# Designs tried in a protein design run: designed miniproteins, single chains, continued (4). Part 67

Each design is a single chain, and the fold is of that chain. pLDDT is the mean over its residues in the fold that is shown.

## One batch from the design tools (miniprotein)

Design m14309
Fold by ESMFold2-Fast:
Parts: structure tokens; C-alpha cells; sequence
Structure m14309 (fold): chain A 96 residues (1-96)
């Protein structure tokens, strides 16, 4: 799915790798905060056009966080990790 041009810098991709690590290592009680920080970072760094393509997924993740249920917070974490992995893969394909 290489229709999305990644405008993220190498430094921003390294930040995403760190955020992914924080998401993987977070305790259940911290998941809502870590997921919100990850979503906020993605929203702040992507162009409006890129955000439009991801808006539905980001909104779904935020709805899971807003529910506060442990099962929904874990689902939100998995979805954000998947999104970050996709962004990193797209960046790596463009960088080479």
C-alpha cells in the first residue's frame, strides 16, 4: 500500500521507534497515556493529506482509549504499534 508518501524525517522515525518500545513495555495502567502520546505525535508530524488517510484509524484508536477498559486499551496499543510499524516500513522503502 505505497500510495502514502512519508514526509517524516529520520529523527521523527527514531522517535516513533522509541514510542513503539514504550507502547510494548507499558503496564496496563499506563497504556491510555502512552497511546495518547503516540497518537498526538503522529497527528503533529504527518501532513493534513496523510492524516486524512489515517483519520478513521486514529479516531478508532482514540475511541478505544476513551472507553478506559483494559481490553480496549490493549487493542488501542496493538493498533498504534501496527500503524507505527507501517510508517517505519514506508519510510525505509523511500529512504533506500
Amino acid sequence: MLRLTITLSEEQIEELREIKRELEEAADEDLGEVVRRAVDFIRSKLSPEQLALLQSELDSIEALVASGKPEDLRAARSRVIGLIETLIELYDLQKK
Scores: mean pLDDT 78

Design m14310
Fold by ESMFold2-Fast:
Structure m14310 (fold): chain A 64 residues (1-64)
Amino acid sequence: MKEEMKAFLERIREVIERKGEEDPIARLMVAVAIAVLLSEGKERPKGETTLERVEGIARAYGLE
């Protein structure tokens, strides 16, 4: 799961870089990542921006 989450967050970062943080697909992908994180019993990540939420998820998985 950690390796799979790392790859997924990498894809989200690519979408944000190309389309911006307000892109609906980037926001949906982050929501899916948060749902997976919560299903594993981890705490909801803190952050007001899409990028901050991505970093919070990465931190929760020990990736950054």
Scores: mean pLDDT 78

Design m14311
Fold by ESMFold2-Fast:
Structure m14311 (fold): chain A 70 residues (1-70)
Amino acid sequence: HMQQQQELQQQILQDIQRTVELYRAGQISRDEAMAILDGLDDEARQHLDPDLQQQVQQAIEQARKEIDSL
């Protein structure tokens, strides 16, 4: 269980980073980037253990801040 949870957490964290990179490259709009981040937050809340959710929530908050700074 924990190994599967860690793999899912890492995949979500990678998807968060990819979303920021796509926005920086001008490949997606701000609205699209924010919608993707909202979906990743929902996925984490639904499928990850609470201790792993906190790290994802922090990464999403940082990603939103980075997008708003561009």
Scores: mean pLDDT 84

Design m14312
Fold by ESMFold2-Fast:
Order: C-alpha cells, then structure tokens, then sequence
Structure m14312 (fold): chain A 81 residues (1-81)
C-alpha cells in the first residue's frame, strides 16, 4: 500500500484499501505523494494514525503545497484533541 501511495498510483491504492484497513504509514505515504484522493479514502476507511504519524503526514502535505490535504489532516488532528 505505502509504495503505491508514494508512486501516486491512485487505482492500485484504492484496490489495496478495499482489501485491507489503511495504516498510519499508508496515510503518510499518500500525503507525501500529494495524493488528496488517497488521503481522503484512507481517513474514510478508518485509518487510526497516532499523533506523530498525523503530524508527519501534515508536514509532507505542506511540503507538497496541497491545501486540501493539509485541511483534511488538520481537521483530523483537531478532532483527536
């Protein structure tokens, strides 16, 4: 999963998410790839990132300049408080 998300292969990532619950690493990799759709799908599919992984994903999204991904991750972080 993480490899497909990092490569920006949205179709492969969707197939993997349909079979397995997404992990914190999947979320970080999707954010690093700048793939908003995969980040959204991972959060909706029940990804339970720890605080550190969520902050790393947010940093990666900011590095990519993906405003929507930053917003999604920020909302999740605020909800975790």
Amino acid sequence: MAEAARAGDEEAARELLARERPTAEDLVSAAGAGNESIVRLALEAGAEPDLVSLQVALLEARRRGNEETVRLLTERLEAAR
Scores: mean pLDDT 70

Design m14313
Fold by ESMFold2-Fast:
Structure m14313 (fold): chain A 102 residues (1-102)
Amino acid sequence: MSDEEIESLVQQIRDTALQLIKDYGFDAATLRNIAKALGVSQATVSQVRNEVGKKRDEKVVEIAREALDQGNSPEGAALEASIKEKVNPTDVREILEKEGLL
């Protein structure tokens, strides 16, 4: 799946989820209801979520590697990745530990 295709589907999923919340409340924003509203399978929505998560994790690793190459500490690299990608510091730490960078 291309980056442009993933970004387009992410935007459609977000808009659909927000509309479902607005019309029916937070409990309505399920994978099933989003998939039904978009006319796609639940597997497609789940696949897009997994691809977005993977790309986020890859970008976090890229930013952290660049920071480390520039002489930043592992903790400093994790903080920079957290700020630039707007990812929770705990999640960033787990991603970097999994890649052996922390």
Scores: mean pLDDT 78

Design m14314
Fold by ESMFold2-Fast:
Structure m14314 (fold): chain A 75 residues (1-75)
Amino acid sequence: MKEQLMQSVEAGMRMIKLAVTGHTQGGDAGMQEAMKIVDDITAAKLAAGEQGTITAPDGVTEPAPSVIDEALKRL
């Protein structure tokens, strides 16, 4: 439980940074492009048989921190 909570918090903090970075570069369109990069990386990891998502304590599926870090590098 504590480990899942820490992973969810880490993913949430990275997602906020990604959204702010995308918005700073191109407003709403920049945020949408940032989210698309996350989706593309998640799809590529799933196709490779790797996990690109984590499950939050409330059962919601979220992008893994490693996926968000890769998306930030592409921005």
Scores: mean pLDDT 74

Design m14315
Fold by ESMFold2-Fast:
Structure m14315 (fold): chain A 76 residues (1-76)
Amino acid sequence: SLDEAVRTGLELELQSLGMSPETARALAEELTRMLRDPSATPEDMRAVALAHGLSEEQAERVAAAVENARRTMAKL
């Protein structure tokens, strides 16, 4: 599914940033859920990424990537 593809892609990217497989999976699952929630803001996504151990810069980049994915999915 598209959701599973997005989750897997995020999980691999988060692992490449040095996150453990377990933490990367948990964060990827939460961000993928937020993709389906129209009330979730970029600030909410950044806060979740920070809570899972990403730096401010990494969290901002991840939040931006999730927003871009949401906009792309909205066109489908």
Scores: mean pLDDT 79

Design m14316
Fold by ESMFold2-Fast:
Structure m14316 (fold): chain A 78 residues (1-78)
Amino acid sequence: SVVEELKETLKKFKAGEISTEEAIERVVELVKEAVLNKASFDEWKEILGIIKEFLSLLSLEEQEELAKRIEKALEEAK
């Protein structure tokens, strides 16, 4: 599931197994997948919680990049 893959992405990022750039890319693609698959409200609550935790690990500049990319992904998925 998207939730499980987001949790795995965050885990790998915390372990230093993937770069910040790769983690941002994976999170954005998983958010797009969640929109296209019409994820439930409960799934979106979990997704947003994981994204919030990920944002707390990023610099302010990286947080802004992730937020802009997610916003664009959500608009393109309409």
Scores: mean pLDDT 84

Design m14317
Fold by ESMFold2-Fast:
Structure m14317 (fold): chain A 96 residues (1-96)
Amino acid sequence: SEGLIRLIQELVDDATKAAEAGNGEEAIKKYEELRDLARQMGNEVLALAYEGAAYIAKGLLLKRQGVDPQKANELIEKGKKLVEEAIRRARELGRS
């Protein structure tokens, strides 16, 4: 689904912007809530995307605070991998 892929990409951009603007903690909470709602709705691709966005925001928040750069980078990389998997699954759904 092209629309779903675009939505996932916009989520990642929004997570980055929120963390840079000092709204990282609020963004993390919202993405975790949206992840849980997506799971309840049976939308595993969106749930994976929201989980990835939450991890990216967590890592960026730690970087902004100057806390544990190694852990910050690890969280960002984990989030990126979750987002890549969500995009991969979204592409497969568009072929069904």
Scores: mean pLDDT 84

Design m14318
Fold by ESMFold2-Fast:
Structure m14318 (fold): chain A 86 residues (1-86)
Amino acid sequence: SSLSSRTDEEIEKLYKENKKALPKVVLPKMTKEDLDKLKAEAKEAEAILAEIKAKRPLDAAEQVGVKVFEYQKELLDLLEEELKKK
């Protein structure tokens, strides 16, 4: 709904504030192989999403799910950068 209590700007702000808390989060010891597997799964999910979009427009709930998924992919990229930092 266009009258939703959450806007894209509010969601982004909330996520930026949560990112400031991330330095206190102990990341699990992940191997590059584990990270590559998660990235492969994300790529498969994108392919499925593209097929769904080709058949019909996404509803509001699916659009929110896509944004959450994009944010999760950003976290995976941050994990990869942390692993490369050493």
Scores: mean pLDDT 66

Design m14319
Fold by ESMFold2-Fast:
Structure m14319 (fold): chain A 100 residues (1-100)
Amino acid sequence: SKAEELKKLADEFIELYNKALEYLRNGDMEKAKEYAEKAVEVALEIARMAEDEELLKRIEEVRERLKAAKTKEEFEKELEELREIFKEATEKAMEKIEAE
């Protein structure tokens, strides 16, 4: 079902987000960026399920800022923004599924 797919994507995002944060805290910026990019891809899939073009745009903008981040502090700020957009996208996707 779409609800089961959304739950799986949400669980995958959290796992990837936590891995990015773990690598960042351990000073491995390259792996932190790798896992953040994977988390972005999952967030984009959730935003597509939400059918919200503004959420897609916001995720693409945070993707660019994550790639451009030069410091741990800059990266952590953008990673937290990604988490907030993910939460909003997941809530909107669930609303769309419940309306079907």
Scores: mean pLDDT 89

Design m14320
Fold by ESMFold2-Fast:
Structure m14320 (fold): chain A 90 residues (1-90)
Amino acid sequence: SKQALIESLEQTRKELPAAFASASPEEAVQLATRLAEQLKKIAGTLKDKKLSEEVIKLADEGVRAARAGDVERAVELLQRAIDVAIQGLS
């Protein structure tokens, strides 16, 4: 259901800072990449195409930040991508 997906995304958002804080640089890139792929899949289901495009953009920027070693920026961008995805699902 949409509600179960929203609840899962809210939980992921809350857990992101701790997950990245405990991750190695390589693990941080893997976490960012996997989450970005999930968010892009969700973006493809959104009725609002502007929100869909924003999710994809923020997810890609989050992965780039993680690859650059900017963990704080990666978390911020991925949390923002989750927020936009939740808005699009509502």
Scores: mean pLDDT 90

Design m14321
Fold by ESMFold2-Fast:
Structure m14321 (fold): chain A 66 residues (1-66)
Amino acid sequence: MVVKVTGVTDPDALERLLCRLHLEGLIVDARRTEDPSVYEVTCKDEENAKKALEALKAAGYNAEIV
């Protein structure tokens, strides 16, 4: 399952959040795309993807499961 994050204006803040989500076991990988404002976050399953999506949206990011 992949969560796509768009419109990233503070990559340092996003990277800190992604590190926390990884330590919590919600994500397995996170990658900045060719567009530096877009990240792809990989989750093991749909449940973890939904939890990661909610955390990203709560932090103010535009995100969707793709």
Scores: mean pLDDT 84

Design m14322
Fold by ESMFold2-Fast:
Formats: structure tokens, sequence, C-alpha cells
Structure m14322 (fold): chain A 90 residues (1-90)
């Protein structure tokens, strides 16, 4: 199975950086802050690698987009943590 870093690199290669509105960008950064506070161990594994951190931002954005930006930052952070855990345990 490919490593999380390898999965992240391939995802970022296939999915170019989306153009976020200021409101969407603030939502992503707030969800990322909450994820750092509520899931510090999972976040620590990601934060030291800029590729993994960018992948996490994209994952947060995609979760928000899938729910038409109707989820709270806390709900987005929780879903992102679940997706990261699944990717790390496979």
Amino acid sequence: MPSLLEIAREYLKENPEPKLSPEEQELVEEALRILRERYPRAFAAIESDPVLLEFLRRLIYEIAKETNFKLSPEEIADRAAERLNELMTT
C-alpha cells in the first residue's frame, strides 16, 4: 500500500489548488485549528510535512464542498480526522 505521503502527492498532482473565497479560506483555517486542538497526535504527524499539510487543507475543503459549506468547522474537523485515520490505518 502506498504511504500517506505518496497518496497526498498523487492527490495534489491530480487536484490543482482550488480558488477559495475569503469566507471559504477562513472556514478551512478554522477547521484546521480545531483539528489541531482536538486531534493533536494526528495533526503532529502531518504538520511537519508541507505536502501532508496541504493535502489536509484540500481534504478539509473537499469535505466542506461536499456538504455545500453547511457543516460547522468542528464537524468538518471531525470528518477530516476520520478520513486521515482511515488513510493511515490502511
Scores: mean pLDDT 76

Design m14323
Fold by ESMFold2-Fast:
Parts: structure tokens; sequence; C-alpha cells
Structure m14323 (fold): chain A 88 residues (1-88)
């Protein structure tokens, strides 16, 4: 899952950056941590866990109620799902 891991890392960077701009650094950090966990799961071939990590990150960002955080979370969830598909 090299490509999947890279996508998750990029999404995590975006989530942290956009969450910080939106004034939700804790929420952005939670989303980034979820994605990093998903990246590690993808590297181990645990595609289901990678997808769950992405979804968890998106939900965490969305709960902050900011458009930037929600967008970052959505990108994070998509990267996690892409990681799961690549691992298959």
Amino acid sequence: GEEAAEASREAAKVAVKEGDKAGKPTLATAAAVSLIGGSAAADLGLEEDAARSGESGALSAKSGGSKEGEEAGREAAEAGRRAAEEAA
C-alpha cells in the first residue's frame, strides 16, 4: 500500500493545516492521527481498518462545524478508503 500510505499522509497534512486555519486544532489533530493510523493499517494490509480510520477522521472534523474542517475530514476519509482499495 505505498500509494495508499502516501495519500493518507497528504490528507493528514491537509486536515491539520485546514483545521488550524479554522480554529479547530484539536479536531484537526484527531483527524490527522486517525489518518496516520489508517496509513499504518494500509501498510500492514489491513484495508478494513484503514477505511475505518479515514471515516473516523472525517467524522471528527465534521463535528467541529467548520467548512474547512469538514472538507479536510472528507478528503481524509477518501484517502483512507483509497488506501483500503489499494491494499486489496
Scores: mean pLDDT 58

Design m14324
Fold by ESMFold2-Fast:
Structure m14324 (fold): chain A 68 residues (1-68)
Amino acid sequence: SDEELIERLVANVRAMLEALRAAGASPAAIRQVLEWLIREGERYAEEKGLDAEELRARLEEVGREILA
């Protein structure tokens, strides 16, 4: 389902950002990667007819948690 796909995408992005943080990436580098992933995620969501605004909001939430 679309909901399950968004959930999986969000989980994968979270895991990637957590791995970068654990490897010693700077907050600025993590933010840059997140911004790229949000832009690519929005394009993908628009192409597939998914809720791009929901995906963006969830990815921004992940960024706030990781960069807190």
Scores: mean pLDDT 86

Design m14325
Fold by ESMFold2-Fast:
Structure m14325 (fold): chain A 107 residues (1-107)
Amino acid sequence: SLDEVIKELEEIRARLKKLANDPNATAEEAIALLEEVAERLKELAERLKESNPEAAERLEKLAERIEESIKTIRENPNDLELIRELLEEQAKDLDALIEYLKKEKKE
C-alpha cells in the first residue's frame, strides 16, 4: 500500500531529523541509522517496482545517496557538522519523496 510506504518514510524522516538535532550524536549512531534507512528504502522500492516503477527508482537512488553519505561519515567520523548536514540533507530528500508519493496517491 502506498499509504504504508508514506507512513514508513515519515517515521524514517523523523528519526533522521531527531539525530540531526542531537548535539551528542556520534558517527557510529549516524552510520547505524543510515544503514538501516538505506536497507528499508531498498525494501520499499522492491514492493513498489511493479505498481509504481518511478517511485521505486526514486527510492533506490535515495538509498544510493545515503550509502555515499555513510562512506563520507566513515572517512570523516569527527566532523560533527558534516554528519549533521548529511542527516539534514537526507531528511530533506525524504520530504521531497514523501510529497511526490502523496501526489501520486491522489491521481
Scores: mean pLDDT 86

Design m14326
Fold by ESMFold2-Fast:
Structure m14326 (fold): chain A 84 residues (1-84)
Amino acid sequence: LKRKTVVLFTSMSLYLAAKDFDGAFDMAEQAIKTAEQGLKAGEISKKEVEEFIKLIEKNGIKNFPDKKEEIKEFSKKQKEKLGL
């Protein structure tokens, strides 16, 4: 749980600082992959991963409003991959 929060915080900080869409979403994908590993290890629940993806989507759209459709599609694909 705390590790997931730290990864989320780091990703959000990079979104704000860099304003680089490609770099920001590469970090988001890596953060979700880390959350998936925690889910497989039984460290976190599917609900927690779903909320994490929702937070990435919300902060992504806030920082990159012109990329809303790409961000929503990214979120949808990640949820489908996890059976959410």
Scores: mean pLDDT 73

Design m14327
Fold by ESMFold2-Fast:
Structure m14327 (fold): chain A 94 residues (1-94)
Amino acid sequence: MSELERLQELLRRNVERLAELLDEETRKQVMELMDRILAAIRARDVATLRELAAELSEIVDEAAKQNPEKREELEELMTRIDGLVAVMEALLRE
């Protein structure tokens, strides 16, 4: 498995774990967004990847405001996801 494929798998796992903390409707939005993020990575579209990652962050921030008990875990998972996206952006620019 390539490094990019390994990072995509790690991204998927972190997003799936984050989605488990969300209500059904927000979970559907996050999973749809993950499919678009993975498609942008496959297309090597860094601009779209950045836009979609920002949209994911906004959705998660709103969910954390509505569910304060889950805020810390949601913020931790988003930090991991943001880190993975940054590494993938760097690889896609090569």
Scores: mean pLDDT 85

Design m14328
Fold by ESMFold2-Fast:
Structure m14328 (fold): chain A 73 residues (1-73)
Amino acid sequence: ISEEDLKKAEELIEKYKSFPLESVITLLSKDRAEREELTRRLKEVAGLTDADLRKSYLDLSEEKREKVIEALA
């Protein structure tokens, strides 16, 4: 993961930090297949549960927030 990709992920999260992650996934995805792929990546890379996906980025633990940025980069 490049520093530039991490910075882009951080900027994206800053814009949508108050939105539920499910809503952020929907906004970033053009179709259902992309939504399913992003959801799987967040669960696999960031270790998010279905309950975590209903929370905003700010409501996550610090460890999970770091992994969300990594998963989106």
Scores: mean pLDDT 80

Design m14329
Fold by ESMFold2-Fast:
Structure m14329 (fold): chain A 100 residues (1-100)
Amino acid sequence: SNLEKAVELFREMVEELVERFKDKIPQEKLDELRELAERIAREILEKNYSVEEAERGMLRFYTLFMDYLSSSPEVSDEERKEAAEWFSKRMREIVEILEE
């Protein structure tokens, strides 16, 4: 299903972000991000979310992720901007699949 494919891409995106920042964000916070992502993925699939509901769910992950980047002394302003742009690009790809 398009929901299952979108959730798979969302999980891939989360793991790519965790790998990218593994040396700059404490492991405990990375684990919290993974746990939130899996909770969101489960909600999307189990509740058969609309495109808007799924996007809102994924934005909950984005909010926590950006808060952790902003509070991490080893993450530069440039890296935060690049991460936000990268997330926006990946979200567009996920939404396009959800709208198919």
Scores: mean pLDDT 84

Design m14330
Fold by ESMFold2-Fast:
Formats: sequence, structure tokens, C-alpha cells
Structure m14330 (fold): chain A 61 residues (1-61)
Amino acid sequence: SDEELLALYNEILERYGFSETAAIEFTAEKVLAEELGSTAPFNEERLKELKERVRRALEKA
């Protein structure tokens, strides 16, 4: 959900001190990794969708 994505983004931003762009990317990668389990490869199109979802949730907040 958007709320879960925003919570994860804020946690990453606070814990790692990333820039907003880096925090969005790391949040999206973390969500994608959980969706795929520990198996590679990850899907670049799905990662792009997740980044957009994080940005959208952040704009709405």
C-alpha cells in the first residue's frame, strides 16, 4: 500500500541518511526484492513502477 511504502521510505531516509532520490530507489529495490524473494534477476520495469508509486505516495503526503 502507499502508506506502507511511505513508512519504509521514511525509515530508509532516517536510518541511512540518503538523498530523497536515493531513498526512493532503495525503497523500491527493497520492495521488489521482497516480491521476488531472494531470487534474481529483478525486473527493471517493475522497479520503475515501484519508484513511481513511492514518489506518488510522497507527493500525496
Scores: mean pLDDT 72

Design m14331
Fold by ESMFold2-Fast:
Structure m14331 (fold): chain A 89 residues (1-89)
Amino acid sequence: MEKEALEEAKNLLTTMKELAKRVKEALLARPEDADKIYAGAQKKFDEYLAKLEALKAAVPGSKEVEAYLAEAKAIKAEFDAFYAELKAK
């Protein structure tokens, strides 16, 4: 169970990192669609975070799953800050 949960958590984190990179590129390329792009990305990040929270609940005491969840939250926070800075201009 824990090994499978760790693999899924790592895959979710990797997917979030790739999504964050691609969405930042899309925001810069299409500023007229920025609000729509951001809303879609935010919903997707929330879905990934919910899955990571579920994995943490399924494997209580896994420090590695907890670490991946913390990294995922940091990625979302950085992305939110990037969008806020972009909109301030």
Scores: mean pLDDT 82

Design m14332
Fold by ESMFold2-Fast:
Structure m14332 (fold): chain A 59 residues (1-59)
Amino acid sequence: SSEQIRKEQERILNEIERLVREQIRAYQVEHNMDRVRQINQQIIRKSEQYKQLLQQSYE
């Protein structure tokens, strides 16, 4: 349903926001470049999931 798609979109956006904050901490506090790269891959994956949901909304 449209409501379920909207809630899934909101969930993914919230997850991306959390990951961005964690990536900043990994860089600034932990100085851990491996973790920065790991989190970046998760952000990319979530962004692709969001894009797929947008495409489904326009069919």
Scores: mean pLDDT 84

Design m14333
Fold by ESMFold2-Fast:
Structure m14333 (fold): chain A 67 residues (1-67)
Amino acid sequence: MELEMADELRKLGDEYAKQGNYRLAADLYDVAAQSAISAGDYDRAAELQKLADEYREKAKEQEEKRK
């Protein structure tokens, strides 16, 4: 059940990342990582946290370019 939520949240994050909405993608990956932790899948949680950090940095760069 929790792993199914993590998979759905990750897919939603991937979709927003493709649209260039890196902030929302990062937030979705972070929530997906929390679901994976709750399910005891620490390998998946680590992968999702890495994606959240990566896209959070991309969102920050994107906002700085618009200033």
Scores: mean pLDDT 80

Design m14334
Fold by ESMFold2-Fast:
Structure m14334 (fold): chain A 88 residues (1-88)
Amino acid sequence: TQREQVVEEKLAQIGLAVTRVIGAVKSEAEMPQAQAELDAWLAQQRQRLLKKSLAQAEQEGNRRYEEAVKYAEEALENVKKKKEEEEE
């Protein structure tokens, strides 16, 4: 349904942003656990948002996506600065 499509799209966008951060900040040994925790959290958010109205799911999904993007941008900028210092 339209609600399912909106929820899946927003959760996919959030998942991609956070997965990129996990790949940049976590060690190879830590990545499987971090990814599993993200997947579990996304599954919980999916169940919660699917119980909301379409408008509420869109509003909450957009808010969480904006928060995830801001978090990812800040985390990736910090990693980039650290790498630039280590390469010089």
Scores: mean pLDDT 75

Design m14335
Fold by ESMFold2-Fast:
Structure m14335 (fold): chain A 75 residues (1-75)
Amino acid sequence: SEVEEKIKKDIEDEIKRLNDLKSQITANLAARQKELAATTDPEEQARLQDAISRGQKLIDNIDKEIKFLKDLLDY
């Protein structure tokens, strides 16, 4: 049906959006890891480590969401 086709396209668009977001977070993590390697300030190191940890958790959650959406398309 038209409704089912629209839902499938909306899911595909969401997967694309999540992949784009994942790419942005991955680039930001790489930049923060370089900053962490270059800094000797303990407060800055702590902030960067926290940001890196949060970013890694976000990527893991995005990967789980993408998998869920892909599995949903296969039904």
Scores: mean pLDDT 90

Design m14336
Fold by ESMFold2-Fast:
Structure m14336 (fold): chain A 66 residues (1-66)
Amino acid sequence: LPELQEEVLKAVKEGDAKEARIKYSEIAGKIGEEVRQTVISVADFQEIEERKRKKEEERRRAEELA
């Protein structure tokens, strides 16, 4: 990320604002995809397990009350 920020700053200093925007969005998109996959695998797994556990507890309570 620091290297990418430096690259964008370099393009801005050269007066190429359009190039800086294109480069930033392109690199950010690529890194975002890889980082997002890693974050999703951890966060989504934990959230799914929590939801399954709570849904299971609700089912048990409903069965006891039925």
Scores: mean pLDDT 65

Design m14337
Fold by ESMFold2-Fast:
Formats: sequence, structure tokens, C-alpha cells
Structure m14337 (fold): chain A 77 residues (1-77)
Amino acid sequence: STLRELRDLLALQRGSEVPEVREHLQRGTEAYMRGDYDTAARHYDRASEVAEEKGLLESAEALRRRSEEMRRLGEES
């Protein structure tokens, strides 16, 4: 679990080197901090799509998992 979490953080950091990925990651995080899980999920999904288009497959997968986590949190509220 911890190793996967660290790999995901590194993948998110790598993805954030792409400006469009960074922008959506930032907006997703801001939405998450406000408790707007649906908006956060959409931004993480968009960041994942851009990362995949750039060939950053590990970044895309980490962002997709983050989006899924946001949707789960929204279901709990």
C-alpha cells in the first residue's frame, strides 16, 4: 500500500511537469479542499487524459485512481 502511494505521488509529480496536467491537478486539488468531489474527479480525469496523450502512462493511471477516490468520497457524503 505505502509503496503504491509513494509511486503515485512520484507519478503525479512527473505529470505536473506538463503545464496542462499541472493546471487540472491544481484545480482538482482546490475543488477537493472545498469538498467538491465531483468537480475534483472531473479535473483529475481531464489531467489523466492529457497525461495519457503525452505518453505519461503511470501519471495517467495515478490521476485516474485519484479521480475514482474522489467519486467514492462524494458517494459517502
Scores: mean pLDDT 86

Design m14338
Fold by ESMFold2-Fast:
Structure m14338 (fold): chain A 65 residues (1-65)
Amino acid sequence: MIEEMVEKLRKGTEELTKTLPVEVARALGLKELDEAASEIEDEEERKKLREMGTKALDEVAEKAK
């Protein structure tokens, strides 16, 4: 489910910000998001995951500042 994937991505990236620079953690999160999205064949679901995931990663990066 997309919401579960986004939540996992958010928590994983948030943990990375504790040990890595925020920019690096966000870049790794974006790579995970891209890999997850590439496994979704439905274009609408893939678009939704990328939009929600990117927003979640941006929120994590903003909070870590």
Scores: mean pLDDT 81

Design m14339
Fold by ESMFold2-Fast:
Structure m14339 (fold): chain A 68 residues (1-68)
Amino acid sequence: MSAEEREEHYEKTIEAIEENLRETLKATGGDRARARAEADAFVALARSEGYPEEFVERLERRAREIIA
């Protein structure tokens, strides 16, 4: 996989997680604690699957922006 293909894959993965977090907030009427727990689960999964720290940091930042 090229660096460009890897970056596109990471961005698409984060965008899918962001959409999932937005759906959780919509379905729960803005339950930020629920959305945070879901984001933490995605972070834990990414770490367990060997995603690099740069990806995890980007995911955490993007999740915070959605939940704030």
Scores: mean pLDDT 84

Design m14340
Fold by ESMFold2-Fast:
Structure m14340 (fold): chain A 97 residues (1-97)
Amino acid sequence: SLQERVEEIEERMERLLSQPPSEENREELLRLLEEALELAREMGVPLSDERRAALLELGRLAIEGTPEEELLLKAARLQGYDEETAQRLVEEWLKLK
């Protein structure tokens, strides 16, 4: 089932994230992220090709160790917030943890 495929991907990602960072683990995490986004589309989540590409890039940056503040800013911008609003939201979120 689609649910079993989602659970398998989530379990595999959690295992990789608990291991020391390596190039091989980063490549596998990126592949799993791509599979997860494709499954989301199959489950009827409305993902345009542009949205999917943006989410893959955000995931790649996260896996490469991009700082949380920069990732949150890019995510807010992807949701359609302007730069000033995105920065304010990220600053407020980081204060709350």
Scores: mean pLDDT 76

Design m14341
Fold by ESMFold2-Fast:
Structure m14341 (fold): chain A 79 residues (1-79)
Amino acid sequence: SQERIQAILDEAGQQLISLGVPESQVSRAMGRMFRYVTQGDLQGAQQVADQLSSSISDPEKGQQARQIMLQAARQGIQV
């Protein structure tokens, strides 16, 4: 269900905001992530995760953001 995928990505987005990622950047990244996840495109989802994580100046927070996004993408594709 696309509704369940959206719920998974909304939760991931809240975690990214809690890490200090700007809401506008999170909204854009999660919109792109939703499109790839609904298509079953894990490679596209990984590219979005890599782009967002590389924009974070703190490497530890960048890796946390990448992990959050990739876990959400894998869960969404399984729905």
Scores: mean pLDDT 88

Design m14342
Fold by ESMFold2-Fast:
Structure m14342 (fold): chain A 68 residues (1-68)
Amino acid sequence: SDADTRAQLRGLIDMVREQAEKLSDPETKQQVLSLVDQAQAHLDAGDYQAALQSLGQAVQLIQEERAK
């Protein structure tokens, strides 16, 4: 259901935000947190595809930073 999708996306947003807080590079941390905030705004607007896209970009930045 839409409610289940919202709950799952909210959980993913919380997890990505926690991972972002652990980033040592302030520029990357700010970029990731900005994407997480965008994902939350899209989720609140009911745009699940846009929320997932923003989360995907945030996760990619975290993975790229960890690979350095």
Scores: mean pLDDT 86

Design m14343
Fold by ESMFold2-Fast:
Structure m14343 (fold): chain A 90 residues (1-90)
Amino acid sequence: MPSVEEKLEEFYKVLQEIDDFLEANRDTIAAMSPEQQAQLQALLAEMQAIVKELVEKVEAGELTAEEAEELIERLRALKAQIEALIKAAE
């Protein structure tokens, strides 16, 4: 079973992949409709909530590998939604 530390590395890797995708598509994002930009901001707010939940559990010493995996799955689902939204705007 992966350790909590290995799951944290995976979580941060997914965050980096999202950041890299947003930077690569910065011009597309700037050209998006106000409605699409509002949808993106909502997805980014959900991403920040997941990051906050992870950080709070890590700081409390309460994060399990199973909880980390659930947060990774939620982050991956958001990544897919962000990518689909931006690709639809092209």
Scores: mean pLDDT 86

